# Ledger of designs, part 110: designed miniproteins, single chains, continued (3)

Each design is a single chain, and the fold is of that chain. pLDDT is the mean over its residues in the fold that is shown.

## One batch from the design tools (miniprotein)

Design m11653
Fold by ESMFold2-Fast:
Structure m11653 (fold): chain A 57 residues (1-57)
Amino acid sequence: MLVRALKDYPTLFPYSIALKKGDILEVLKEVNDDWVKAQSLSTGETGYVPKAYLEEL
């Protein structure tokens, strides 16, 4: 599933990745209601990001 970052997100903990508003990511796994594991198509990095910062395409 492709998603777009709605807001900038700084790297806050190990295994999270930074987001810039407008970045496109592929969701690899839903971890829980608040977090997903995704790969950034902009950077190639894989890690955890907050679901609330993402919009489905």
Scores: mean pLDDT 82

Design m11654
Fold by ESMFold2-Fast:
Order: C-alpha cells, then sequence, then structure tokens
Structure m11654 (fold): chain A 94 residues (1-94)
C-alpha cells in the first residue's frame, strides 16, 4: 500500500508545519500576526485531515490492511485532534 504510506507521510509533514506555526503564534506579540499564523496553521490541519481521510478510505478497501498503517493513521489523527485543540486555545486568548 505505497499510496497509503505516501498519504500518511504527507499528512505528517503538514501536521509538523502546523505545530511550528502554532509555536510561532504563541511567541507573536502582535494580535494580527497571531491571527494570520493561526489561519495558516488551520489550513495545514485541514489539508492533513483530507489526506488522512483519503488514506483511511484506501485502507478500508484492502481485505487485510497492514496493522502498522492502521496504527500510524490513528496516531496521526490523535495528533491532529491535539493540534486543533491547541489552535482553539490560542484563538480564545486573542
Amino acid sequence: SEEVEKLLEEAEKLLEEAEKLLKEAEKAKDKEEQEKLLEEAEKKLDEAEELLDKAEELLNKLPNPPKELINRLIALRLRLIGLRFRLDQLRAKL
């Protein structure tokens, strides 16, 4: 399932980029700069979710999906949820 592995790798990179943007938003002194960084982070999280949804669809079509890929998908979805929660917390402080 080379296609699934590629989708999960791309989603992981987007989550890493979103986490970096959230850390930059925490350090930003200007509220307008914070808002722009949070909007960019949200866009990366939305793109990651789309790739994870596609990966899940492809895994569900396999008769015996590899457990390693299922576990990786679950781990990335949990990371996505955590980052969305952090984004919401940062927005609430604006």
Scores: mean pLDDT 90

Design m11655
Fold by ESMFold2-Fast:
Structure m11655 (fold): chain A 95 residues (1-95)
Amino acid sequence: SLLDALNEAGKDPAVRAAAKAEIDATYQDSLARLREAVKGLPPEEAQRILTEGEALLQKYRDKANAALDAGDLFDAEVYTTIGLMEAGLLIAQAR
């Protein structure tokens, strides 16, 4: 099954290192997009969106890294995807 294949891949340190690099890159890209999205907004609105967005991105990065440390590549990918989606929705709200 796909889950069995992912669990087996999670035993490889090189695969885990690549997954961690992808998690970190996704986090940095999402932060950059969030910071760009709030440009031109009133200071109080910008601060609210940045505070909420950074907290969401950090929450899901932490969950993804915890899953990765446990060898759960599937859960790491799921949490990374949820974080990206939630950040995307917040960016859409900011426009």
Scores: mean pLDDT 84

Design m11656
Fold by ESMFold2-Fast:
Structure m11656 (fold): chain A 85 residues (1-85)
Amino acid sequence: SEILEKAKKADKDGDGKLSAEELKAYLAQYDKDGDGYLTREELYKFFVEDLGLGEEFADRLMQLADVDGDGRVSYDELLALLLQE
């Protein structure tokens, strides 16, 4: 429940109420390869199963993060998008 609440806030609101450090530490839990990147599969599972918001939100973030050929989104790129108003 706590995880879902924070995840939903980071995805849906993004009002800057989460600091970059807090959000980065949170996202690190989802980085299974420890590479500082999140895969498409990890992002879709996160938004679809944990947030229940569906593919629309994941797809939009991927478009904004400009995931080109490697199929991964860096923390810095994702943080910049999630913390924007």
Scores: mean pLDDT 60

Design m11657
Fold by ESMFold2-Fast:
Structure m11657 (fold): chain A 85 residues (1-85)
Amino acid sequence: NVLKELVEKKPEQLNIAAALLDEDESVRPLFIAAILGDLDEVKKLIDNGADINAKDKNGNTALDLAKSYVKKEVAEYLESKGAKP
């Protein structure tokens, strides 16, 4: 559902969303929101209990992805909540 909502809001990011479909459902929405720079969605996911320090199959956290895609507001929010790279 979260992946579909992000794609519907930002269709141009469909390729990024598709690349994350093989990730665990508990972490995939947070990674996609971080890559897209969707701060509101990141906040909702964290408020709903998403693991802020979860790692993808390559060992990257949501904070790592936000920094890689230069999403400074998302990166700052995640750091303020104690996220580790």
Scores: mean pLDDT 70

Design m11658
Fold by ESMFold2-Fast:
Structure m11658 (fold): chain A 69 residues (1-69)
Amino acid sequence: LSPLEQRILDLLRERGPLTAAEIAEALGVSQATVRRHLRRLEARGLVGSRRDPRDPRVVLYEVNPAFEA
């Protein structure tokens, strides 16, 4: 994992489900950079995404629970 990907995983473990915008603000990087790394983490099965049931336009990212088994 890149250092930024490790920081994304650590942030998601500490703060729970977050949007790409929230991750970008917390880490001081662009949303485009965060989204690119999130796609790689999802492809590796380390992060999952889901829509917020209260606002389907909001996508939340979290550590993949299947990795915890």
Scores: mean pLDDT 78

Design m11659
Fold by ESMFold2-Fast:
Structure m11659 (fold): chain A 62 residues (1-62)
Amino acid sequence: MKLTATAKYDLKAGRKDELSLKKGDELLITEVLPDGFAKATSLKTGETGYVPLELLENIKEL
C-alpha cells in the first residue's frame, strides 16, 4: 500500500535512519509500522527514512 502525507511540523532527524522534514513537505509512505512510525520518502529531497505518524497529516491512499 502506498500513501501520501504532509508534515505538520518541522522535524530534525535524531538518528541516521530518520527523515528531517520541514512543515508542509510531502511524503510517500511505503510502509506503516505497528509502533507508530512509517517508512517514507521525501518527495522534495528523495531521501528515505523513518518518521513518526503523529507528525503527518493529509494521509491519502494512491
Scores: mean pLDDT 79

Design m11660
Fold by ESMFold2-Fast:
Structure m11660 (fold): chain A 73 residues (1-73)
Amino acid sequence: DEKDRELFKKFDTDGDGVISFEEFKKYLKSLPGLYPTDEQIEKWFKEVDKDGDGVIDFEEFKVFLNSPLFRRV
């Protein structure tokens, strides 16, 4: 979806095609009304980063956007 790609680009500040933990945390904390803790963000990042390489690619990001992890916690 176009919205998923647009959102990915907002997370991917460096434009290298992956999202680092720092970019992920910074963007989530910028969202109004969500107010996630650092612990919640770390848990979400680890759940999405299936390869354990310390970055999120676009395919992992799409899974995250469609998961209850993003919608509820």
Scores: mean pLDDT 71

Design m11661
Fold by ESMFold2-Fast:
Structure m11661 (fold): chain A 119 residues (1-119)
Amino acid sequence: SALGEQLLKAAEAGDLDKVKELLAQGADVNAKDKNGRTPLHLAAEAGHLDIVKLLVENGADVNAKDKNGRTPLHLAAEAGQIEVVEYLKSVPGVDVNAKDKNGKTALDLAKEAGHEAVV
């Protein structure tokens, strides 16, 4: 949808006020881009902790997998987003040990990227 596409863009850009506006207008919190990434994936990779929290509070699927089998936790860990990783690990129902299509966990991706300390 047009609202979902705008939400994906606002989440990636870190535009908290626009994310709030779009969610209030009924944008799908679990909208997916061409790579199967949700607003939570994009905000988590970019380190936008306030947006990550807002999306989770609005029913974002913390275990959503993109086309590579990666969750928001995988992307945050690979990007070295320590505060986002700590927050996502605290969310009830998060699968901390989820494996992507290559059998890699968030910890594996963090180590490969040189960000071992984030997980």
Scores: mean pLDDT 92

Design m11662
Fold by ESMFold2-Fast:
Structure m11662 (fold): chain A 92 residues (1-92)
Amino acid sequence: LNNLANVLQSQGRYDEALPLYQQALEIREKALGPEHPLVAGSLNNIANVLQSQGRYDEALPLYQQALEIREKALGPEHPDTLTTRAQVELLQ
């Protein structure tokens, strides 16, 4: 699913990529739980698509959710946490 979504996103086909990323998020939440770092990664991917579409109001809360998960699971100084924090700060 993620590979196909990545191809669609690279082609600017955001409306087709978005539901595939959302499906991947649901699968990861059910398999790993909602607080897992891979769930944060899926939320970040969806937020990136929304940001690419200019949908900043929709992207920001997803980046914030991914940041909270990454801070709790990986710590505030982890590279993935710092990257997500930068995205949140950019959109605020």
Scores: mean pLDDT 82

Design m11663
Fold by ESMFold2-Fast:
Order: sequence, then C-alpha cells, then structure tokens
Structure m11663 (fold): chain A 83 residues (1-83)
Amino acid sequence: LSEEEIEEMEKIIEEALKYYDKDGDGKLDEKELRELLHVLLNPEDMKTEEEKELFKKFDLDGDGELDLDELKTLLELLKKYIK
C-alpha cells in the first residue's frame, strides 16, 4: 500500500462514520464495522470468521465499539488483503 491507498481507506472510513455514526463520537459498533469491512473488502476475500477475529483483536475494551485509533490500526492490518 502507498500513501494514496491509505488516504483512500481513510476517506472510506470517514464516509462510513458520516453515514453510521449518528452521535458524531467517531466510533463504530460491530454491525457498522461489518458493513464497512464489506465495502473495503470483497466478501469472497474475507469470510465472516476472519471479520469476527479482526474485530475481537482490536476491540481491546470489550465494549463492542471501535474508536478512530482502533479503526486506523485495523485498516493498516487490512491493507495486507487489499494488495
């Protein structure tokens, strides 16, 4: 991934937050994150089991929500699947 590809992913997450984050707190719940992952990744490339494992790894607080820092870390990991 290049700097341009990271910027594109950041744009996608910003758009997702704009549509799903009704409170403007910069957090996504498990369902909202799953929809975002389906947009970023082809369903054929990432199975539900892999999505669940990634969410579990980055939901360090166990509150079922990911903040911006956790989402940024997740996107850095996901770049391995994008190419």
Scores: mean pLDDT 63

Design m11664
Fold by ESMFold2-Fast:
Structure m11664 (fold): chain A 62 residues (1-62)
Amino acid sequence: MTYLIAKKDIKASKKDELSLKKGDILEVLEEFEDGVWLVKNLKTGEEGYIIYHEDVFEKIEK
């Protein structure tokens, strides 16, 4: 299982993107091309897309 932790607040720019708060924990559901990932926010239960970047997210694999 892959998880992401948001390192900063992020505002969605598109309808199906998630807005996130620093410290939100995301479960990675699917990984697409160009760094687009489908994730579930474990705090809110919302599912949606993010753009993965190493400076924005901490990646944890279990």
Scores: mean pLDDT 82

Design m11665
Fold by ESMFold2-Fast:
Structure m11665 (fold): chain A 117 residues (1-117)
Amino acid sequence: SVKPTTPLHEAAYRGDVEAVRALLADPSVDVNAKDENGYTPLHFAAARGHLEIVRLLLADPRVDLSAKDKDGRTPLHYAASAGHDEIVELLKKALEERGLDPNAKDKYGYTAEDLRV
């Protein structure tokens, strides 16, 4: 069976900044690939508090900041629920700068602010 994660998911999950840089330099890499739960690499970086990786992903115009997992949750929801305040503020600003809604609700009706620890 094929594993649903990509090398970029793994690098983002483990906090490997140099692996993320190398993968983002490859135009053939799917920077928005979703695993079996709908998680993108940005979901993992935001959930785990890897600020440097979040900055790298936000600097790439291909990255979908508003990608929703199976629960309708964005990377911002995970940063907020994990208490990563610097990542929350960084993602909120990036969403607003791209004309995206930072107050998007998950399938339970919760915004990222509602989940903030």
Scores: mean pLDDT 88

Design m11666
Fold by ESMFold2-Fast:
Structure m11666 (fold): chain A 107 residues (1-107)
Amino acid sequence: SENLKKFAKKLLEAFDQDGDGYLDDKEIEKVFNYALTRYDKNEDGKLSKEEFKEFLKDISTKLGVPLSDEEIEKLFEFADKDGDGTIDYEEFKYLITTLVKDPDKLS
């Protein structure tokens, strides 16, 4: 998806403070904590599918690359490796790392 590639580029530009073309653990943690503080309504330290969709729709719109509901669902399915219907920090980190390094795997 061309939109996922554009989103990955804009996400990297927004959070890559070092300008090295990578998101380190601290930068990824900042993104996840941003999501939790605004969208984790259950305060369980994880994002439900609904909370994850709200987060990605909001952040992608703010970055100027609005993601469709279908694209967001593909990202959720990719991240939810254990199939429990929630995204924890390790699943989120894997998603963001893959999206930045190889967005074609998510298209």
Scores: mean pLDDT 75

Design m11667
Fold by ESMFold2-Fast:
Structure m11667 (fold): chain A 71 residues (1-71)
Amino acid sequence: MLSETEAGFFRLADKDGDGKVTAEELRATLAELGVRYSDAEVEALIKQADKDGDGYIDEAELEELLARTRE
C-alpha cells in the first residue's frame, strides 16, 4: 500500500509539481530524513532510480528508492 509518507515525500521534493525531481534534490531530501548513506551509496541509489540518465527522477523511480530505505 502507498503510504502518506511516500506521497508527501514526493510532493516536498517536487517543488514545481511537474512530476520530476532532480538528483541533487533527492540527495538533500535523503539527508534531511536522516538516511545514513555515504556519497557512493547515494550515487548508487540515484543511478538505480534514474534509469533514463536524464538527471530527473519520476514518482515511480522515487518509490523504488524509498522502498530501499525501509529496512
Scores: mean pLDDT 64

Design m11668
Fold by ESMFold2-Fast:
Structure m11668 (fold): chain A 62 residues (1-62)
Amino acid sequence: KKYLVQALEDQTATKEDELSFKKGDKLLVTEFNLDGTAYAKNLKTGEEGYVDVSKLKLLSVF
């Protein structure tokens, strides 16, 4: 199951496994973790990494 989400704020990755994005970017989430993170792909840049769930707005579920 995959989730289309929108970034609510900017993020610059500080670790190699973190995702960078800008407010308004569309991300495709493939995994939600118990620690409040999600694994996502930034559809604008094609990069993948971890993001804090609190920074995301759910748009659609596939």
Scores: mean pLDDT 82

Design m11669
Fold by ESMFold2-Fast:
Structure m11669 (fold): chain A 70 residues (1-70)
Amino acid sequence: MEMTDEEIEKAFNVFDKDGDGVITKAELSSVFGLTDAAADQFLKTYADKDGDGVIDYEEFKEMLKKLESE
């Protein structure tokens, strides 16, 4: 499926339950239904290059692009 910038913003808001402009591992695991360990691996593989366990909006967009890649 292709996501537009508007759909990415809506998805980000679904993940960013606290409205602080970042997505935590707990929010990510809640939305995707991942275990804590799977969410940690997912973040480190696709978005969390800093290893801090959070994703900002730009990292979230890059993560979605990687997930859409065939």
Scores: mean pLDDT 69

Design m11670
Fold by ESMFold2-Fast:
Parts: sequence; C-alpha cells; structure tokens
Structure m11670 (fold): chain A 145 residues (1-145)
Amino acid sequence: DASESLRQRILELLERGYDVNARNYYGNTLLHEAAYEGLLDMVELLIAAGADVNARDIYGRTPLHYAAENGHLEVVKLLIAAGADVNARDIYGRTPLHYAAENGHLEVVKLLIAAGADVNAKDIYGRTPLDIAKEKGDEELVKLL
C-alpha cells in the first residue's frame, strides 16, 4: 500500500534526522507527498518537525494544492492553520481553489473561500474557479463562486 509505505518512510527518515525539507527530483518534500495521500497524522508530524508548508515543487505547487486537488478536507484545514498561502499560484497560474473546483470538492471549496481564497483568480488560460465549475455543470459550486 502506497500510503502505508509513505508513512513508514516518513517515520524512518525523521528518526534518522534527515532534513524534513529535503526535495526529491520533482521538487517534492515529504509534506507534498503526505498532503497528496491525505495522511493527516504524517502532515501533523512533518509540520511539528519544521516542514515548510509553502514549499514549491517544480510545477510551483504547494502541499495545499495537492490536498485541495484530492479533497483531503482535514489536511487542508491543518495546512491553512499552519500558515499555508491559500492564493499560491502554480506554473499554470492555478490556485488550490482552481483544483478543488475542478474536482468537485465542495467542502474544500467552502473552506478555502472562508480562509480568504481569491474567487476571481485567473489561470494562464483566463479561467476562474467559477468558469471551471460552469464548464463542469457543477450547480452547487457555481452557487458558492
């Protein structure tokens, strides 16, 4: 299991004193990987160990982008509480709100808006989160945006 393998790897690396902010070939930190997998316990542990919540990979994506894309509501809450930039833009000009809207994660969209996400942010194609919700026919998201 990828999640259990990642959990074991995080624990082993931290016990050995490896740099919590070390980046792999794609610029991913352990926090990016834990946020992508929705491992709330590992996200908590990595933040407590000094992980940079605003670290950017080679695509300009932060851990919050990945948590929002995959609908991991409790991880999104924790990252925001730890100082994550809700308006961080990746290389496509996309914010976490764009990815949450694209994948229909209604509760994550509500949380990001409540945390100060810019609902008018445009990606490199000129699309807002509202434009994406309309393109997908997501009537509940259109009401929020």
Scores: mean pLDDT 92

Design m11671
Fold by ESMFold2-Fast:
Structure m11671 (fold): chain A 61 residues (1-61)
Amino acid sequence: GVGDVLKALEDYEAKTPKQLSFKKGDILKVLGGGSGERILAQNLKTGEVGYIDMRYVGLLS
């Protein structure tokens, strides 16, 4: 949910301005839900905001 912290499991390079780029091990904060499986998040290392695919991230406990 909103405020959850995710860890990038793989590198991803954004293909559109709406997508978030991240590297394996980056910490991402959930800002909101999108349509379908897309989540709006912020990369805490870069400060960038964009949509992520849940397949590339894991929830931090």
Scores: mean pLDDT 79

Design m11672
Fold by ESMFold2-Fast:
Structure m11672 (fold): chain A 96 residues (1-96)
Amino acid sequence: MYEELFKKFDKDGDGVITLEELKAALKPHLEGKLSDEELTLYAQMIIDAYDLDGDGVIDFEEFKILAKKADKDGDGTVTEEEFLNYLVDLILSSKE
């Protein structure tokens, strides 16, 4: 379920995913493909797209919207690797 995936990203257990937590999760998958400045830009774009409250972080309700888009099978289960691969593909496809 999306709750287990969210907890893997919510390193501090504060109930939100910050820009720094998102960057840390994506960095190993994008190392050598993006600069740190590009990684910050794309991670911020993801937050901005799903930050419905305007607080600069992704809460669990906002996260569910993103996780549902990564759930290609629609079974309510997304692994951390599937979610990260979805975000990596989204970021790299955003480069013209």
Scores: mean pLDDT 75

Design m11673
Fold by ESMFold2-Fast:
Structure m11673 (fold): chain A 160 residues (1-160)
Amino acid sequence: MKPRIVRGEEAAFEAAEEELRGKRVLVVPSEKVRPLVEYLIRNKVLEKLILVEKPDPKLRELAERLKELAEENGVPVEIVPPSELERAVREADAVLVPADRVDEEGNLITRDALTLETFRLAVELNKPVIVVVDESDLVESLGDLPVQVEASEVDTILIL
């Protein structure tokens, strides 16, 4: 199926609120997903937040800040190590992941191996996948770059 593509921060937040309301959401922490996840927490949209622990110290600090914010807003939250990723994807009702590039067809690339693994497990488990990108990550075509994720495997693309 072609993904739903939503452009602009306000429309992306409304679409995410519609799709994620009362869900257990697994999130791969990044600066790209941060504004949306903070919005969803403050508006108490989520039933539960599940954060994947990153080996990067900055993304680990981001996961702890998002956890503190979730606890302060009364949103149930956990941080899961990569060794528990499959359990966490099975428990989630949807998966929220960053991408590094997206084309006009909705094909995507990520440089982060744990983001790609989270994505594959979500597809294998038939979990809704929501992708978050910056407007600067949009390209007319990926060209000769290997497509890592086909547009048919993505439910929604949110462009912030």
Scores: mean pLDDT 94

Design m11674
Fold by ESMFold2-Fast:
Structure m11674 (fold): chain A 80 residues (1-80)
Amino acid sequence: MDELNDQLIDALRNGSSPEEIRKLLEEGADVNAKNARGYTPLHIAAIMGREDQIEVLLEFGADPNAKNEDGLTPEDLRKM
């Protein structure tokens, strides 16, 4: 049942509204789910530079210190 997590990642990449991100999280998307490379939704939002999406993810308990397989946090990716 990764459909909600896939929808969340697609919404983040497409620059969807914070309301759409909130709806997916309320429907049961895992805010801290890691893909095969250790990327969380917060890593994706940081890459996209969408502060409003980052704020919603943090409200739902996203870990801003989560590291991917390369040892990078969402903040590290935002600076790139």
Scores: mean pLDDT 80

Design m11675
Fold by ESMFold2-Fast:
Structure m11675 (fold): chain A 60 residues (1-60)
Amino acid sequence: MGKRLRELRDTRGLSQRGLARAAGLSVSTISNLERDRITPSDSTLKRIAKALGVSVGTLR
């Protein structure tokens, strides 16, 4: 997941701060997800997917 999340964010020209703000999450949460250090909840995945304009399945 983490590598795919980073690729989708970079393709959209978003910084980790930008994605965190759009998803209503902390920069630390985005960083940890991109490094596969934490497992996101379904709620967190839905928020990120909506912010990126993709399906939850695209992040998995």
Scores: mean pLDDT 82

Design m11676
Fold by ESMFold2-Fast:
Structure m11676 (fold): chain A 158 residues (1-158)
Amino acid sequence: MPSEQEQLNADLHIAAAQGDLEKVKELLEQGADVNAKDENGNTPLHYAAGNGHLEVVKLLVDEYGADVNAADNYGRTPLHLAAAYGHLEVVRYLVEKGADVNAADNYGRTPLHLAAEYGHLEVVRYLLEKGADPTARDNEGRTALDLARDPEVRALLG
């Protein structure tokens, strides 16, 4: 039978994904694990960051000490997800809180690779300003420039 702890953790993942700040706080006060991993290895911070829920991201990190560098089963950090979906203010917050801008997923992709591939110009600019390596190669030998389709993103990287 699922434990009360497993149910609290599952509810926390859902509340974080929805951006429900009050429910996130309630579940954490009830003893939900801020760093709990689901079946895919995602933490509450992965869901909040990937969906751009800045106030939930701030609560998880500032008040409950969420691990900003936690990796899911694909090796992706919350910064990878925020960068892939273009959530600039979440990207800024995570980097200022010590997220590794050059973390590589299981495919060798960094947050810069994902931001460039999906054309998130201002995220690409910010990551470069914060020391993202534009010469980093994924497991297919591709740089962020190789993945970029947007001309302004290509101009920043080349």
Scores: mean pLDDT 95

Design m11677
Fold by ESMFold2-Fast:
Structure m11677 (fold): chain A 80 residues (1-80)
Amino acid sequence: ALSEKQREFTGTAFKEFDKDGDGVITAAELKAYLESLGLNPSDAEVQALIAAADRDGDGVIDFLEFVDLMTSEYIDLFTR
């Protein structure tokens, strides 16, 4: 579970990367976000994260899916 502060931070980060206001993050934007954190994910790793979070199967993630991604086992693979 995310703390209140982590949830607010995640919401702010989402809005910064959702520049079009569509309420979704593309694979390219997710990759850029992870690179901004000092991570260097491959395209295959980004696609695996999208597939893990993407409940709609449309290849993009919304805010709720992004929150789930930040709390998933998959993100731990890139932070350890």
Scores: mean pLDDT 64

Design m11678
Fold by ESMFold2-Fast:
Structure m11678 (fold): chain A 82 residues (1-82)
Amino acid sequence: MSFDEALELFEKGEYEEAIAALEELIKKDPNFYPAWFYLGLALAKLKKYEEAIEYLEKAIELDPSYEEAKKKLEEVKKKLGE
């Protein structure tokens, strides 16, 4: 499955299917930080905030200049108290 297909699933609200597709991409290329980022976003949509934080932190670890991942990490951390 391609990254574009995983994003299409995410945009349609098929978050569990998007997660499965993104996990396959990470198995092929574990340094592809956009897949870690969207995996974190999909988990956050499912209210799995602790798991979302782990994957967003991985995306930032792979690319420390990824400002969108840093921004989303802060948003998800705020949701942990809700």
Scores: mean pLDDT 84

Design m11679
Fold by ESMFold2-Fast:
Structure m11679 (fold): chain A 65 residues (1-65)
Amino acid sequence: RLPPVTQAKAVLLYLEGNRTYKEIGDVVGVSPSTVSNIVKQTLAFYEGKLDALQAWLEYFKPHLD
């Protein structure tokens, strides 16, 4: 499995709304298909738990910059 930091970075970049899956994949070192799967799985897991998703992203944000 991918490191949590890599997953958080991919989701955060997706939520910024200014990059394609290919561009996000190039940044985090995974294929565009892997980025798509990370984003879909993470958003599905946090469906109805948006406060938990926000806390998870904020926890990793200082380590992504």
Scores: mean pLDDT 75

Design m11680
Fold by ESMFold2-Fast:
Structure m11680 (fold): chain A 81 residues (1-81)
Amino acid sequence: SLSPEQLEAETLVAIGDMLLAIGKRLEKQGKYDEAIETYEKALEVYREALALDPDNPLARQGIEEAERHLKEVKEKKEKAK
């Protein structure tokens, strides 16, 4: 059975995944500032999950994906000026 900390971490990963999906939608619509803020929120939520469950592979994967998308959207914002 999952500990309370592991269950909270799973919930935070799910929230992070939702924010990541919203960020991707905003990025595709050219809403780069909103996408940046949303990816930063996703990253923060995944980091909270990792703090509760340091061995959580989905939290680690979410951090890597959010960081990658954040870098890419910042580059797109610069080119869209």
Scores: mean pLDDT 89

Design m11681
Fold by ESMFold2-Fast:
Structure m11681 (fold): chain A 93 residues (1-93)
Amino acid sequence: KKLSKEEKEELKKLFEKYDKDGDGVLDLEELKEFIKEFFLLAGEEPSDEELDERAERILKLADKDGDGKISFEEFLEFVEENRTEDFRKMFIE
């Protein structure tokens, strides 16, 4: 379930797009915006409750140091560990 170089580059670009303060981590609000993009790309409009629940679950699984934020490395580990055939679907299903 190892990501290709191209997949890592695309994920890095998306991560940087939603890292609004440029600190190299995504907080809960930035992660919700990131997840929302995948719902919209799938043609779905998520509720705020769905985004909160999804972001909390991802943060809980990926945030191994408990700081309430996800680093790019934690994010890549989460994607590689929970990858389906389409990694975008793991954020919306």
Scores: mean pLDDT 70

Design m11682
Fold by ESMFold2-Fast:
Structure m11682 (fold): chain A 122 residues (1-122)
Amino acid sequence: SELHEAAYAGDLERVRELIAAGADVNAKDELGNTPLHLAVMAGHLEIVRLLLEVPGVDVNAKDIDGNTPLHLAAIGGHLEIVRLLLEVPGVDVDAKDVNGLTALDLARRVGNEELVALLEAA
């Protein structure tokens, strides 16, 4: 969808326009990605922040591989996005992907010591 494309591209003003026009922020693409997944994958902190402010956003949505936005932030090494997601009430820090791996397991796999420390403290 246009919201998925804008979120991945980092087009903050287009994301804002589409949300104001009533776009479904929880809509899934063919891979099960919400706009939040795509903004996180691309490392767009301000778009992640904007999407998290939308009432009813599903911070724990799973793609076809069982990845939540937190899993994708850990894979991408997006420390500030992980920090932001951990501040969201109801975030499932212990969510498991299709292989039974948490965001912490993925952070350990990529060898990001700062991210591992942050997730261990959550």
Scores: mean pLDDT 90

Design m11683
Fold by ESMFold2-Fast:
Structure m11683 (fold): chain A 140 residues (1-140)
Amino acid sequence: SQEQLNGELMRAAAEGDLEKVKEALAAGADVNAQNSQGATPLHLAALAGHLEVVKLLLEAGADVNAQDNAGYTPLHLAALYGHLEVVKLLLEAGADVDARDNDGYTPLHLAARYGHWEVVELLREAGASEELVREALSLA
């Protein structure tokens, strides 16, 4: 029952199905459930850039700084794929701009590596380390 509900929430979040996310949460799905990789619904929505699902999950009490088994936060995944509006929303919700994955990379490192310069600028404005900004720019 609970495992099925959590699975439905995970799938809906990954697919961007806002109505299915609402249905799963209303039925008692755990907003902070983790899959086999330690990823939460918020990780999956942020990775895919599903802005309205990210909003709903945060309003439902999703942990903005949850780390998966690789140490990725939702902010790492949004920055990796250049989802500017999702990055902005996660920062407004209190995401740790300097969170490090298991390889020591911050969201800024991932955004810079893949050339997402608007995300790099936004992370810098949100208080990312000036040293990390300089290092990221030298890697571009």
Scores: mean pLDDT 90

Design m11684
Fold by ESMFold2-Fast:
Structure m11684 (fold): chain A 60 residues (1-60)
Amino acid sequence: MEGLAVAVKDVASEHPFLLNAKVGDLFKILKQIDEDTVEAQSLTTGQTGVIGVSDLEFLE
C-alpha cells in the first residue's frame, strides 16, 4: 500500500537496513514487505529503509 504514516514511538537501530524514527516523523510507504514490516522513506531525513508496522500509524 502506497501512502503516508506517522511514527508513534522513537525507534533507534544500529542495523543498516532499519530506519530510525522519532515520534511525529512522517514516512512515505513504498512497499509492504510482510504483515509486520514495510519499506518506507522518511520525509524528515530522506532515508529509505525498513520499519515496523507497530511503530507507525497509517494515515492513508
Scores: mean pLDDT 77

